# Ledger of designs, part 20: designed miniproteins, single chains, continued (4)

Each design is a single chain, and the fold is of that chain. pLDDT is the mean over its residues in the fold that is shown.

## One batch from the design tools (miniprotein)

Design m12706
Fold by ESMFold2-Fast:
Structure m12706 (fold): chain A 78 residues (1-78)
Amino acid sequence: SEAVRRVAAALGALPDGTVVSQRELAERTGLSQAAVSRALRVLEAAGAVRRVGRGYELNEAPTPEQLAAGEALAAEMA
């Protein structure tokens, strides 16, 4: 999905270990907070990001296969 790709790219552009809020990701990507929230659920399900307090940190850049699996898992949780 476009939103997942944009959120992953924005996280990947940050220095390693940077923790960002959902609001900051929305500002960086131009997406709504709702779209960022949905994208982050996919990325967490894919193992690409982790929660740190109220923010998010990039673990590893996800493969297309991991993103597809994460999207399927996130859809089941919605």
Scores: mean pLDDT 76

Design m12707
Fold by ESMFold2-Fast:
Structure m12707 (fold): chain A 61 residues (1-61)
Amino acid sequence: DLAERLAAAAEAGDREGLQLVVIELVSKYNVPVEEAAALGAEALAGADPRALAERVRELLS
């Protein structure tokens, strides 16, 4: 579940994990690059991991 992986990486401050999720959102799920990059940037800035997970689920629906 990409939403849970993004949330976990955000909580850990795991830049590599965030990058992998962003790449999968764009390459496998065709999420716009600007939105996927914004999610990664917000996660690194300390955005709520739950809110980020919900945003990912909306993008994948």
Scores: mean pLDDT 80

Design m12708
Fold by ESMFold2-Fast:
Structure m12708 (fold): chain A 77 residues (1-77)
Amino acid sequence: MEKVEELLREAVELARRAAEAYAAGRLEEAARLDEEAVEKLKEAAELAKTEEQRKLVEEALAEMEEIMREAVERAAA
């Protein structure tokens, strides 16, 4: 459980940082942080063995999608 939860925390943190960089117009930094976030999410998904772990991955993905959606809206405004 520990490794999956740790990877998901890191993925969400990187997604937030990517979103902030994107909203600030730092597109290269945003792209790199987003790629790192996605890689950690994928690793967590591969390690997920239980239904509880799979739900945590789904929740993290939804949170990351919402974070990026808000960043895109802010950048477009």
Scores: mean pLDDT 82

Design m12709
Fold by ESMFold2-Fast:
Structure m12709 (fold): chain A 97 residues (1-97)
Amino acid sequence: MDDPEAVRLAAEVVSRLREILTPETQERLTRLINEDPAVGEELLELADRRDWDALYRRVAELEGVSVATVRERYRRFQQALEKRRQEEEEKLKKLLE
């Protein structure tokens, strides 16, 4: 059962951080913010300051992993999206031939 304010805060955090967080991390943060809205307020403040190093460190602490792990997960996610996009373009091209 989610507090409406916590749900709104979680959505705002995910919206602001969608460019730098994997979908899995976004889901985990949504859960954490619904349990403790202060986490969401802290993450929004870090995003507003554009302090990406502090933000990645905080996300790493919340997930119980290293900052390098968070950065590596994002890099792999971006690589997977690009590869999937290329495969879908090739498949579409093959259907037109």
Scores: mean pLDDT 75

Design m12710
Fold by ESMFold2-Fast:
Structure m12710 (fold): chain A 81 residues (1-81)
Amino acid sequence: MSDKELYQKAVSLLSAASILIAGAEFSLSLGNEEEAKLNLEAARKNLEEARKLAEEIEDEEKREEILKEIEKLEKRLKELE
């Protein structure tokens, strides 16, 4: 993959993870713990894939941007467990 393609795919995975985390928060507010757990597990997988893609990004500034967003989303995810 090109550096641009790696970055775009990582951003897409981060966006998907953010949506899944928000979905988990909503499910928890309704008392649906099982659905929340599934959303959090899917979010973790997306963050893990985004991290692997970030490690392949040659542009240090773009790589650091992705890694910072992963850390922020991982922190949100941990708060919901």
Scores: mean pLDDT 86

Design m12711
Fold by ESMFold2-Fast:
Structure m12711 (fold): chain A 81 residues (1-81)
Amino acid sequence: KKEEEAKELEEKAKHYEDMANFYRSQAETFRKLAEEAEKAGDKKTAEDYRMNALVAQGNADRFEKLAEEYRKKAEEIRKEL
């Protein structure tokens, strides 16, 4: 049942890749909002958005790493077919 194990790992990798893309998109949105707040002179709101962008980017980086790890595990199993 290595085929099932490989599929499960590939599905997990895809899930984490989707999550990474989602958080990267959020980070980009927060950066744009921070820039808009900065231009409007709202320094506190700009700082809040920059912090949210950093958190979102951290989540994106973490999920991207997980996706890569699961992709490698799936590849190792498939090599044994």
Scores: mean pLDDT 88

Design m12712
Fold by ESMFold2-Fast:
Structure m12712 (fold): chain A 66 residues (1-66)
Amino acid sequence: LQLRILEVLAKEKRGLSARELAEKLGVSQSTVSRTLRELEKKGLVERVDGGKYAITIEGLKLLEKA
């Protein structure tokens, strides 16, 4: 799920909420929220205005395999 969230965020280029990610991925909002929190702690996503999340440079590197 972490990798799929990063892929969606990279493609959208703008911040997405946990609800929007849950709808796109077909999983519960609680599962997405927990996963986003884990990704934020790893520095792979960051919180932006309005509680939305955006991918970081480190997140993009993970998708590219460095």
Scores: mean pLDDT 77

Design m12713
Fold by ESMFold2-Fast:
Structure m12713 (fold): chain A 64 residues (1-64)
Amino acid sequence: MDIERARRAAALDDVATLEELLRHPDPEVREAALEADIERGVLELRRAVLKLPWEPGELGYERP
């Protein structure tokens, strides 16, 4: 199903497939693609934070 394809494309960072699904004539498919893309963005932010050279907890105290 197209909804499952949207979720899989987001998990695989397959932007081309997500773009195709966002242009789908069915609004349900477009909404599923948008939701999957948002979820992918959140995961990407989490990965970026984990790759920082310092512990995330230390970043919380910016200016002593």
Scores: mean pLDDT 65

Design m12714
Fold by ESMFold2-Fast:
Structure m12714 (fold): chain A 119 residues (1-119)
Amino acid sequence: SEARRREEAELRARATAANLAGDELALVRERLRFYLRDLPLSEEELERLARILLEAGRRLAEENADRPPLPLEEELELVLAAFREQAERAGLPPELIERLLAAIRARLAALAEEAARLA
């Protein structure tokens, strides 16, 4: 619908604004809002998830600083595995973690297909 297209455009604009402001937490939060838009998450839950993902990303960057870059699919699985570990440590229910990972994978697959079509 037109309303859905406007919502997606607004979410992209918010993510771009956060990136330009150098606010990494806000950028991650707004990107998660876009990827998880079909899940009934509160603002507090989105911020908590953004912090979990940001911490997982920082830990992976530190652990892999001296490693050669992996294929995108393998890097994605490492990021999702790190997110799972941090979400479990944060005390998120297993059923919620699985739904979040499925939603992120589905959106990333859709973006990859669109990028391939535009190439």
Scores: mean pLDDT 72

Design m12715
Fold by ESMFold2-Fast:
Structure m12715 (fold): chain A 67 residues (1-67)
Amino acid sequence: MKKIGVVYAKTEEEAEKAAERLKKEFGVDEVIKLIGASEEEALELGKKIEKETGAEVIVGNEKGFIV
């Protein structure tokens, strides 16, 4: 099953740290980085991707993740 990460952060450095963690800890294949987006916007995008592609989506930031 394809795994996709959706990361939201205020800066690109924070987004990259979260993306690296997702790849190492959860084995995600692709990460979408949303700079300046809210948690709600990231969750909405994650649900849309999951419904349209059937991929497993993990959403979060450098502080933690929501499946």
Scores: mean pLDDT 79

Design m12716
Fold by ESMFold2-Fast:
Structure m12716 (fold): chain A 73 residues (1-73)
Amino acid sequence: AAEREALTQRVVAEVNAFLKALDAGDIPAAEAEYKRLKEILDEGVRRGLFTPEGAEQLKKIVEDELAAAKAAA
């Protein structure tokens, strides 16, 4: 469905922006992208477009990457 496809594209875009910010060492930008990603994932779960398990797994991966980057800074 178009709704799920559009929301999935937004998730991919935010993950790419997050990784780009981490590669640049821009922790504030990475934190902002992680916040946007969480909002999109929560919207997808509330609308029944994403599974809670899938959303939580992606949040954990991104959160762990952010925590590692902050510890290295």
Scores: mean pLDDT 85

Design m12717
Fold by ESMFold2-Fast:
Structure m12717 (fold): chain A 104 residues (1-104)
Amino acid sequence: DLEASLQAVLDHTLATLEEAIANPSVGNLKLAAVNLERLAEVAREYAEKFGDEKAARLAELAARAAAELLAIIKPDDTELSPEQIERAVAILRRTLAELRALLA
């Protein structure tokens, strides 16, 4: 069920973003990026199948946030500077607020 899959991925993504903001480790920030990429994929599939503009906006928002995070955090990164952490957390806070606004 694509609707159930979208809801589950969305719920997991929101929880992952909240955890990454609270505890911004390299692992948590990488997990946030992966979950945002997955949300973008599932939301895009839902939008294409049902013509849902809200799902299309979710997909665009999630894809952009994932790309911004991956520009800061590279696959081989084991440590991040304080400036990289601040930038990543700012992206996550903005993204969480925008996701919540779309869901209201």
Scores: mean pLDDT 87

Design m12718
Fold by ESMFold2-Fast:
Structure m12718 (fold): chain A 58 residues (1-58)
Amino acid sequence: SAVEKAIEEATELFLKATTPEERQAAGREAYKRALELGLTPEEAEKAVVKGHIEAEEK
């Protein structure tokens, strides 16, 4: 689904981010990509948060 793809892309972006500034940029990019996949702003925000959590738990 678009939601699953957005979470996966967010996770990959956060895994590559090593500084707080890079993590902030990763979050913004993940949000933009989620919107491009057709998610609403609320769905995109939730997908970015889930991707961040998955990256931290890996």
Scores: mean pLDDT 84

Design m12719
Fold by ESMFold2-Fast:
Structure m12719 (fold): chain A 62 residues (1-62)
Amino acid sequence: PRLVVEFGEDADEKKVEEVVSKFGGRILRKIPEINGYEVEVPADKVAAFYQALLPLKPLGIG
């Protein structure tokens, strides 16, 4: 599925890229207005993907 990940001011783009790639996803686009990314991640990987993003302090995923 496609997800929008929203971050606070200091999200590390390289770390986001690494996590997305680790779970077989891809970044579809950046959303600078919310320090966010639209990503595509396999449905069975979404929960693990979210947990791996927690150290980067996401504000929300939807």
Scores: mean pLDDT 76

Design m12720
Fold by ESMFold2-Fast:
Structure m12720 (fold): chain A 87 residues (1-87)
Amino acid sequence: DALNTPVEELEKEAAELGHKATFKKENGVLTGTIETPGIKVSSTIENGKPVSLTIELDKDAPYTDEDIETLLKKAKELGIDPTVIRK
């Protein structure tokens, strides 16, 4: 569970998977940003539940509109309304 894992371990695990990630954890609130080529995802989780999700996409990102729709559907299944920003 990400909330029970130190932020240093979360960042290390992400780096081992080839992702650039930063996490902040305070009083049951976890804020994280994960970057891959062409996509930046920022999320806030409170008491184990996601409360915000922002996805920033470059035009050259290796993601199709269908891939983005799949991510949006998964976010809605988790009870979050995602914000998508295209650059």
Scores: mean pLDDT 69

Design m12721
Fold by ESMFold2-Fast:
Structure m12721 (fold): chain A 73 residues (1-73)
Amino acid sequence: MEEIRKEVEELIEELEKLASELSEEMQEIVNLRIETLKKALEEAKTKEELEEVLKNAKEELEKLKELLEKEKK
């Protein structure tokens, strides 16, 4: 359980770092998604809930990478 939580925390840190490279307008949108992940992580009480948050964090990281590609064309 703690191991999954640590992975999610590390992914959130990566998301925050990458989000800082976006325009201010896009940062507002991405930061809302990051805050949603932080809340989900804090509210997660079971291993299944933590695995779901981990999955969502990985999906958000992929979306953010695509968004950065579009912004930096």
Scores: mean pLDDT 79

Design m12722
Fold by ESMFold2-Fast:
Structure m12722 (fold): chain A 57 residues (1-57)
Amino acid sequence: GLTAEGERLFRQGNLGGARALYLEAIRRDPADERARAALAEFYQQMGDLAGAAAVRA
């Protein structure tokens, strides 16, 4: 799915591609816990702790 593809891009250093796929997964299913967790981890690894917290809320 979109979240798994986003995780692949993130591991390759394609930060823009990863973020876009996580956001698209959440847009299609706002309750997608895996996509929200992946986006929160993305923000956490970028040093955006507020962004990570907002996604988990």
Scores: mean pLDDT 81

Design m12723
Fold by ESMFold2-Fast:
Structure m12723 (fold): chain A 77 residues (1-77)
Amino acid sequence: PRPLSAEELLDHARRLLEIARKLIEKGTPEDIARAEQYARGASTLIDQAGKLGAPQSEVEELRQEVEEVRREIDRAR
């Protein structure tokens, strides 16, 4: 498989965070657990994008979004 570019990694991370938020809105324990997995995946992709030279401002914005999603997960449990 081809390695993803930094931009593709950030786009993938954004999609994972969108899925996580939709799962939080569903609110079942299974959906909340899945949301956590998606948030962890997004965090990993954001870290990889940063290492590949993604703009620091975009990396930091998405890291803040991950943190907000994680707070919503904790509140929903």
Scores: mean pLDDT 85

Design m12724
Fold by ESMFold2-Fast:
Structure m12724 (fold): chain A 96 residues (1-96)
Amino acid sequence: EEEQLAAAKERVTAAIDEAIKLVNEKSKDPKVKQEAIDVLEGAKARIEAAKSLHEVSMITVATALELVGLAMESKNEDDKKALIEAARIILRAGDA
């Protein structure tokens, strides 16, 4: 049980790091990039503090929804694509 939680945290944290790299490489608007990185870094801290698989899942879904929200508010197509792909990476990690 604790091993499953630790494995989920490692998987989701790795996905968040991948999402941060993707946003840094593909996002074009500096403000959108910074907001997305702040969301992802905050999610990473919340995942570290999580006490259950349910909390990991909730944080994963909430983070993906925040990234999709930022994508919908963005006027730049590259920013939209980067944010939606980042959300997909995180959701895939949370479902395992």
Scores: mean pLDDT 86

Design m12725
Fold by ESMFold2-Fast:
Structure m12725 (fold): chain A 80 residues (1-80)
Amino acid sequence: MLSPEEQAIIEEGLALARKLLAEGVAPDDAIARAAAFVAERARAAGLSREQIVRLVTELVNRLEEEILAERGEEYVRAAP
């Protein structure tokens, strides 16, 4: 289970991704930028590599679920 600090880092990453998507950034680029942001924030907070991997995985899963729900099959079919 994620700690409150880990949850806060994920929420910041989700907010960044949502902002980028609203600005017209491609889903893959938005996910990549949010993942990089979460990894850097977690590293700065002194989290272990295993914790960072867990946070990035959770962020990506949540973003993919949200994008799929909003864009449906368009997101999946647009992937090269």
Scores: mean pLDDT 78

Design m12726
Fold by ESMFold2-Fast:
Structure m12726 (fold): chain A 74 residues (1-74)
Amino acid sequence: MTKEENLKAVDIVSEGARKAYEEALKANSPEEARKVIEQYRDEAIKKAKELGIDDTELARSAAAVVERYVTEKL
């Protein structure tokens, strides 16, 4: 994994976490908020893999950051 790929993955995760938090706050129910969290987590993982960081600690960290950021801010 290159330094530039790492930085792009971090940007994707950060933006994903921010959007997940904003959308979760708009949710009309706890179930809707959970679906938002799951969608943004999955999208962050998918985007990280598209950058060639398959099966890396960074890919796992990306998933964990999105999930924790949204759940902690709810």
Scores: mean pLDDT 64

Design m12727
Fold by ESMFold2-Fast:
Structure m12727 (fold): chain A 74 residues (1-74)
Amino acid sequence: MISEKELEGEILRSLGLMFKEIGKKLYEQGDYEGAIESYEKALKLFEEAKKLGDKEAEELIEEVKKLIEKVKKE
């Protein structure tokens, strides 16, 4: 049985993954500003998912932070 908090965390993680994918596509198109904005949205969503106990969110937070730093170097 999925708890309310577990379900909320899964929804937030799913939204974060969506914004991470949008950020990657924008980066590939050369829209570095748009990529950073999408990654920052993903980061906030993953941080909220982590607060709700999502164990995968911590790794996703670190991944997105590295993606943001990579884009900033362009």
Scores: mean pLDDT 83

Design m12728
Fold by ESMFold2-Fast:
Structure m12728 (fold): chain A 60 residues (1-60)
Amino acid sequence: SKEEEIKEITELLIEAALKMKKAGVPEEEILEKIRETLKSMGFSEEEIEKIVEEVRKALE
């Protein structure tokens, strides 16, 4: 389902974001790269915002 796809991509992006944070990449740069990736994959603005919010929470 679409919800399962979003869950899977969110988990992968959280893993990638945590690795980037450990490498010293600023949080806002990480989130911007994620937004660009999701746009290129055809996600809607609403879906992008939900995924980015979950990634931001994981980076706390």
Scores: mean pLDDT 84

Design m12729
Fold by ESMFold2-Fast:
Structure m12729 (fold): chain A 103 residues (1-103)
Amino acid sequence: NPEIEELLEELREALLNNDIEKIEEVARRAVELGDEAVAALLDEILDLRRDHKLYESSIEALHFLTSLLVERHGVDYLRAFLNSLLPEMEERQEKLRLEALLK
């Protein structure tokens, strides 16, 4: 999906530049495009975390995205969504760390 690929490129650029305003814009556009776009952004952010390439901006991007999902669909939707996106994550601790960002 070329629109999703464009969002991922913009996300990576914003993370490298610590452009918080652009991170929020990309997250909002992903939510507007739907679940596939949100899934792609979450997967990219989680990959950065797994590879120990976690930047402060990637945590902030995840926080914006999860906050927008909660506002639009509620906490139960976000939990179900994260569970569907993390099938390779056998370790429950990582899911709990993501849920903690909602606090």
Scores: mean pLDDT 66

Design m12730
Fold by ESMFold2-Fast:
Structure m12730 (fold): chain A 82 residues (1-82)
Amino acid sequence: MKLLVRIVGTGAAVRRAVQALAKAGAVVSRVVSAREEDGRTHLELLLEGTSLETAEKAVELARADPVFAAGAESLEVEEVEE
């Protein structure tokens, strides 16, 4: 199973989301895209071999973080097929 994670927010909020993914045990196989636009970081990550449950746990950990809560605009997780 492959999961696409899309994060938009301040650089600090995006870093907290990446830390939450690592803390939950998610494995980032590839950075699909990374860009900054109008002071916002847009990051897309591909997770391979990570369960949806692990990704959802990472989202919970990120949302509990006050830096993420203050600076995040979106955090989306999507199952993708090739």
Scores: mean pLDDT 83

Design m12731
Fold by ESMFold2-Fast:
Structure m12731 (fold): chain A 69 residues (1-69)
Amino acid sequence: MTAEEYFAAGVEALRAGDVETAVEHFIRALELDPNHAEARVALVHLADRYRAEGDEAAAQRIEDFLASL
């Protein structure tokens, strides 16, 4: 899979309601292309969503990943 293919898979997972799978796909997209702006924005929004839902651990995992890029 390319970064773009992982990003597309993440978008499809979100459409299916599988947020956890979407996060994994967006992480893989950024591991392959750290400059993939759409995947970064998607992860930032998902971290905000997890924090708003009270899942601080899930939000922190995403933020720690983004800080490591």
Scores: mean pLDDT 86

Design m12732
Fold by ESMFold2-Fast:
Structure m12732 (fold): chain A 86 residues (1-86)
Amino acid sequence: GKDVVFVTTSEESYKKLKEEYPDAVVINAGSTDPEVVDKKLKEVRKKYPDKKIILVGEGTEDSGNGRALRGVADRNNAELIIGSGP
């Protein structure tokens, strides 16, 4: 929906989301590094204070990177989707 911003960690997920949800705002962080993702989520929240932010990761939440991305999403009031994204 128009009230959602997707933030992706990969170019592949970015392209797929832009194709499936052309009316949605989709932003690519271009990295799985939690520090890079955290900075991007803060920039997105500042630009879209009232929109729901969904962080789209690849792999599994049980991985070290997946757990780090969970912490980053929680700190930025974003939802995390890993392994079940569109």
Scores: mean pLDDT 77

Design m12733
Fold by ESMFold2-Fast:
Structure m12733 (fold): chain A 57 residues (1-57)
Amino acid sequence: SVAQQKADGYVKAAEIAEKNGDREKAATYYTLAAQYYRESGDVEKAEEFEKRAKELK
């Protein structure tokens, strides 16, 4: 789905931000990814990335 593709894109962006040491930016991208996973019906991935975003704040 379009929502899943957007979520996957935001996960990739978050991973790049983490590798660059930008925890705030990574948290923002993981939060966006989680929102799109919820929209696509992937609750497990949404909860996983919501947790990861919280740990980065």
Scores: mean pLDDT 87

Design m12734
Fold by ESMFold2-Fast:
Structure m12734 (fold): chain A 86 residues (1-86)
Amino acid sequence: SIEEHLEEAERKIKEGDLEGALEHLERALELARREGDLEALRRALELLQEVIKMAKEKGDEESLKRAIELETEVGVVFLEAAVRSV
């Protein structure tokens, strides 16, 4: 479920486990994209922004790269949704 993955990602972020957080965010984004759940996509984007901030502070280039790739995917989904509404 999307909510379980988002809750687990938030928990992992609080623990400083960026790899675990990104794994759960990736699953949440896949499910949210399939369901068209824009609220879940927005929440995932907020959590990805926190991962990006922490990865920069820690010098974790691998987590930073993965988080930016997922953030880009979310941006594409929002653009696709906007185009379909016109």
Scores: mean pLDDT 81

Design m12735
Fold by ESMFold2-Fast:
Order: structure tokens, then C-alpha cells, then sequence
Structure m12735 (fold): chain A 60 residues (1-60)
């Protein structure tokens, strides 16, 4: 589950050309640390679940 969430956010941030957020999502995947993904969501005023749904919608 963490791997799927991190890979989705990596793809999403690459499409947005947000290199810093890509690096953070890649670090979350490497360290298996979901809190990094939660911080990325919080920076956009979203929960992790909300940002995952948003990324899915954006990439569809």
C-alpha cells in the first residue's frame, strides 16, 4: 500500500514538474516512511487520502 501511494505521488509530482516533492516521495518509498507522504499532503491542506484521490483524478 505505501509503495502504491508513493509511486502514484511520484508520477503526479513529475507531471507537475515539482522536483522537490518528487524527491520527498522517492525518499518515502526508499525508507518506507508514510509520514513523509502525510507532510506532502499537509503542505496542500489535504489529508493523505485526499491527495491520493486528487492525484488519481489528475492522472486520469
Amino acid sequence: ELKEKAELLIKYYKEKNDKESVKKAEEALKTEDESILEELAKELGKSLEEIIEYAKYYLS
Scores: mean pLDDT 81

Design m12736
Fold by ESMFold2-Fast:
Structure m12736 (fold): chain A 62 residues (1-62)
Amino acid sequence: SEADEILARISEIYAKALTLEDEKVKKEVIKLAVEALEALAAGDLEKAKELVEEAEKKLEEA
């Protein structure tokens, strides 16, 4: 399901964030991952996807 795909992406983002050396970027990415998980739990798939995409973009720039 779309929710399962978003959850998998959140898990991958969180795992990658834990390996980051830049503490500021690490905290920002973790915050986005947590917010995405909260949106997903609330049933807001659109917001969850937007937050996941923002977190993934920050990881690519790190």
Scores: mean pLDDT 85

Design m12737
Fold by ESMFold2-Fast:
Structure m12737 (fold): chain A 55 residues (1-55)
Amino acid sequence: LKERIKALEERLKQLREALDALKKAGAPASVIETIEEAIKKIEREIERLKKELEK
């Protein structure tokens, strides 16, 4: 469980770095929105796994 959380946090870091790079490059809003949605999905998964870890 803890290893899965670390893997998701690493993926989240990569997506946030990609989002920052794309914003600086002037990427289309649709591309930025897609990555933002992916980030939110991973954030929700991390929250669910952390709740499971507390049990």
Scores: mean pLDDT 80

Design m12738
Fold by ESMFold2-Fast:
Structure m12738 (fold): chain A 83 residues (1-83)
Amino acid sequence: ELKELLVEAAKAELAGDAEKAEELFEKARKVAEKLLKEGKEEELLEQILAATEATIEALAPSLSPEEREALRRAFEEYKAKHL
């Protein structure tokens, strides 16, 4: 699943495991290419948005209250403008 691969890749990158992050990003890239080739652009967008939300949630304990609020507002503004 693209969402899971992107979230795990982000977690590996933040943990300093560049090798694992690269492997997971490569797997995510292949899944994204397959979705695009199959004409599933909407599914790709949904998976990217879900991965972004899950990544923000995973980072929340490491962020200040102001940073969490800023990210939440930015994401809501993006959805309101583009969705």
Scores: mean pLDDT 73

Design m12739
Fold by ESMFold2-Fast:
Structure m12739 (fold): chain A 100 residues (1-100)
Amino acid sequence: SAEVAAEAERLLAEAERRLEELLKEAREALKAGDLEKAEELLERAEELLRELEARFRALAPELDKATRRRLGRRLALLGASVTVMRMALFMAKREAEKAA
C-alpha cells in the first residue's frame, strides 16, 4: 500500500508539472494568436491526461480509500484545467472566425 501510494503520488506530481508547462505554453500561444500551436499543445496535454487517468485507474485498487480519494481529487483538478483551456481555445477560434 505505502509503496503503491508513493508511486501514484510521484506519477501524479510529475504529470502535474508537465501539464502546467503545456497549459502555460498553450496560453502564451493563444495570447500570440497562434491557434495552431495552442491546439497542438492542448492535444498533447489531453493525451498526457488520458495516459495519467489510465495509469491511476490501474493503481487505484491497491490504494486505501483516503489516498485514492485525495489523488482522485488532484486528478479531477487537472482535468478541469485542461477543460478550461479547451474552452479558451474554442472561444479564441470563434473570435478569429468572426474577424475573418
Scores: mean pLDDT 87

Design m12740
Fold by ESMFold2-Fast:
Structure m12740 (fold): chain A 82 residues (1-82)
Amino acid sequence: HMKEIVDKFKKKLEENIKKLESLAQEARARGHTELADKANEGIKKARETDEKYGPAAGGEVASKYLEEIQAEWDALRAREAA
């Protein structure tokens, strides 16, 4: 039972990291290097947290960075469109 819970947290962590990687690539391609660097920093911190404290804690870090970066990305895209 516990292994199944841990496996679910690992899957969620990897899904959030993939989303951060996609955002970093898209931001860099559009010249938003600071946002891309922030996304990469989020990936590093999430993986370091996973290594030290486990995938649930790592997943929380990844989710927080993803929410913050997605909001900044959406705001930048809106400004570019205006």
Scores: mean pLDDT 83

Design m12741
Fold by ESMFold2-Fast:
Structure m12741 (fold): chain A 66 residues (1-66)
Amino acid sequence: SELEKRLKEELDFLDTLIKLTEEQLKKAEEKGDEETAKELRKAIEAIRKHKEKVEKEGLKEIEEAE
């Protein structure tokens, strides 16, 4: 369905953001930039929490539509 496609696309986008942020975190850690690494870890946590919310809300919307 359209709702399932939209949810998948949104989750895939968030997964991409997590991967890119994890790559930046690795580079910051390799440089010993602890302040940047700390901010990137917080960003990853925030994106993961948002992804969980999006998945939960999206699944509920799909269930209500079908």
Scores: mean pLDDT 84

Design m12742
Fold by ESMFold2-Fast:
Structure m12742 (fold): chain A 70 residues (1-70)
Amino acid sequence: VPEELLEFLKKLEERIKKLIESSEVISEEQKKLLEESLKLAKEAFTVPGVVPVLELLKKSEELLKKAEEL
């Protein structure tokens, strides 16, 4: 796995953790988006090839961004 993809995953995990820690209560919608984001990030490391990994990580980031905006 390229180092850049590992750094991206670490940043996603840190953003998710920060959002959880900064919130007293996370809404059901935010929880669902965070769960989907984590699922996609995890799936990214089970698929062969760089392009499929990047696509899954992008989708994961989009869901995380949406959760952060709520």
Scores: mean pLDDT 71

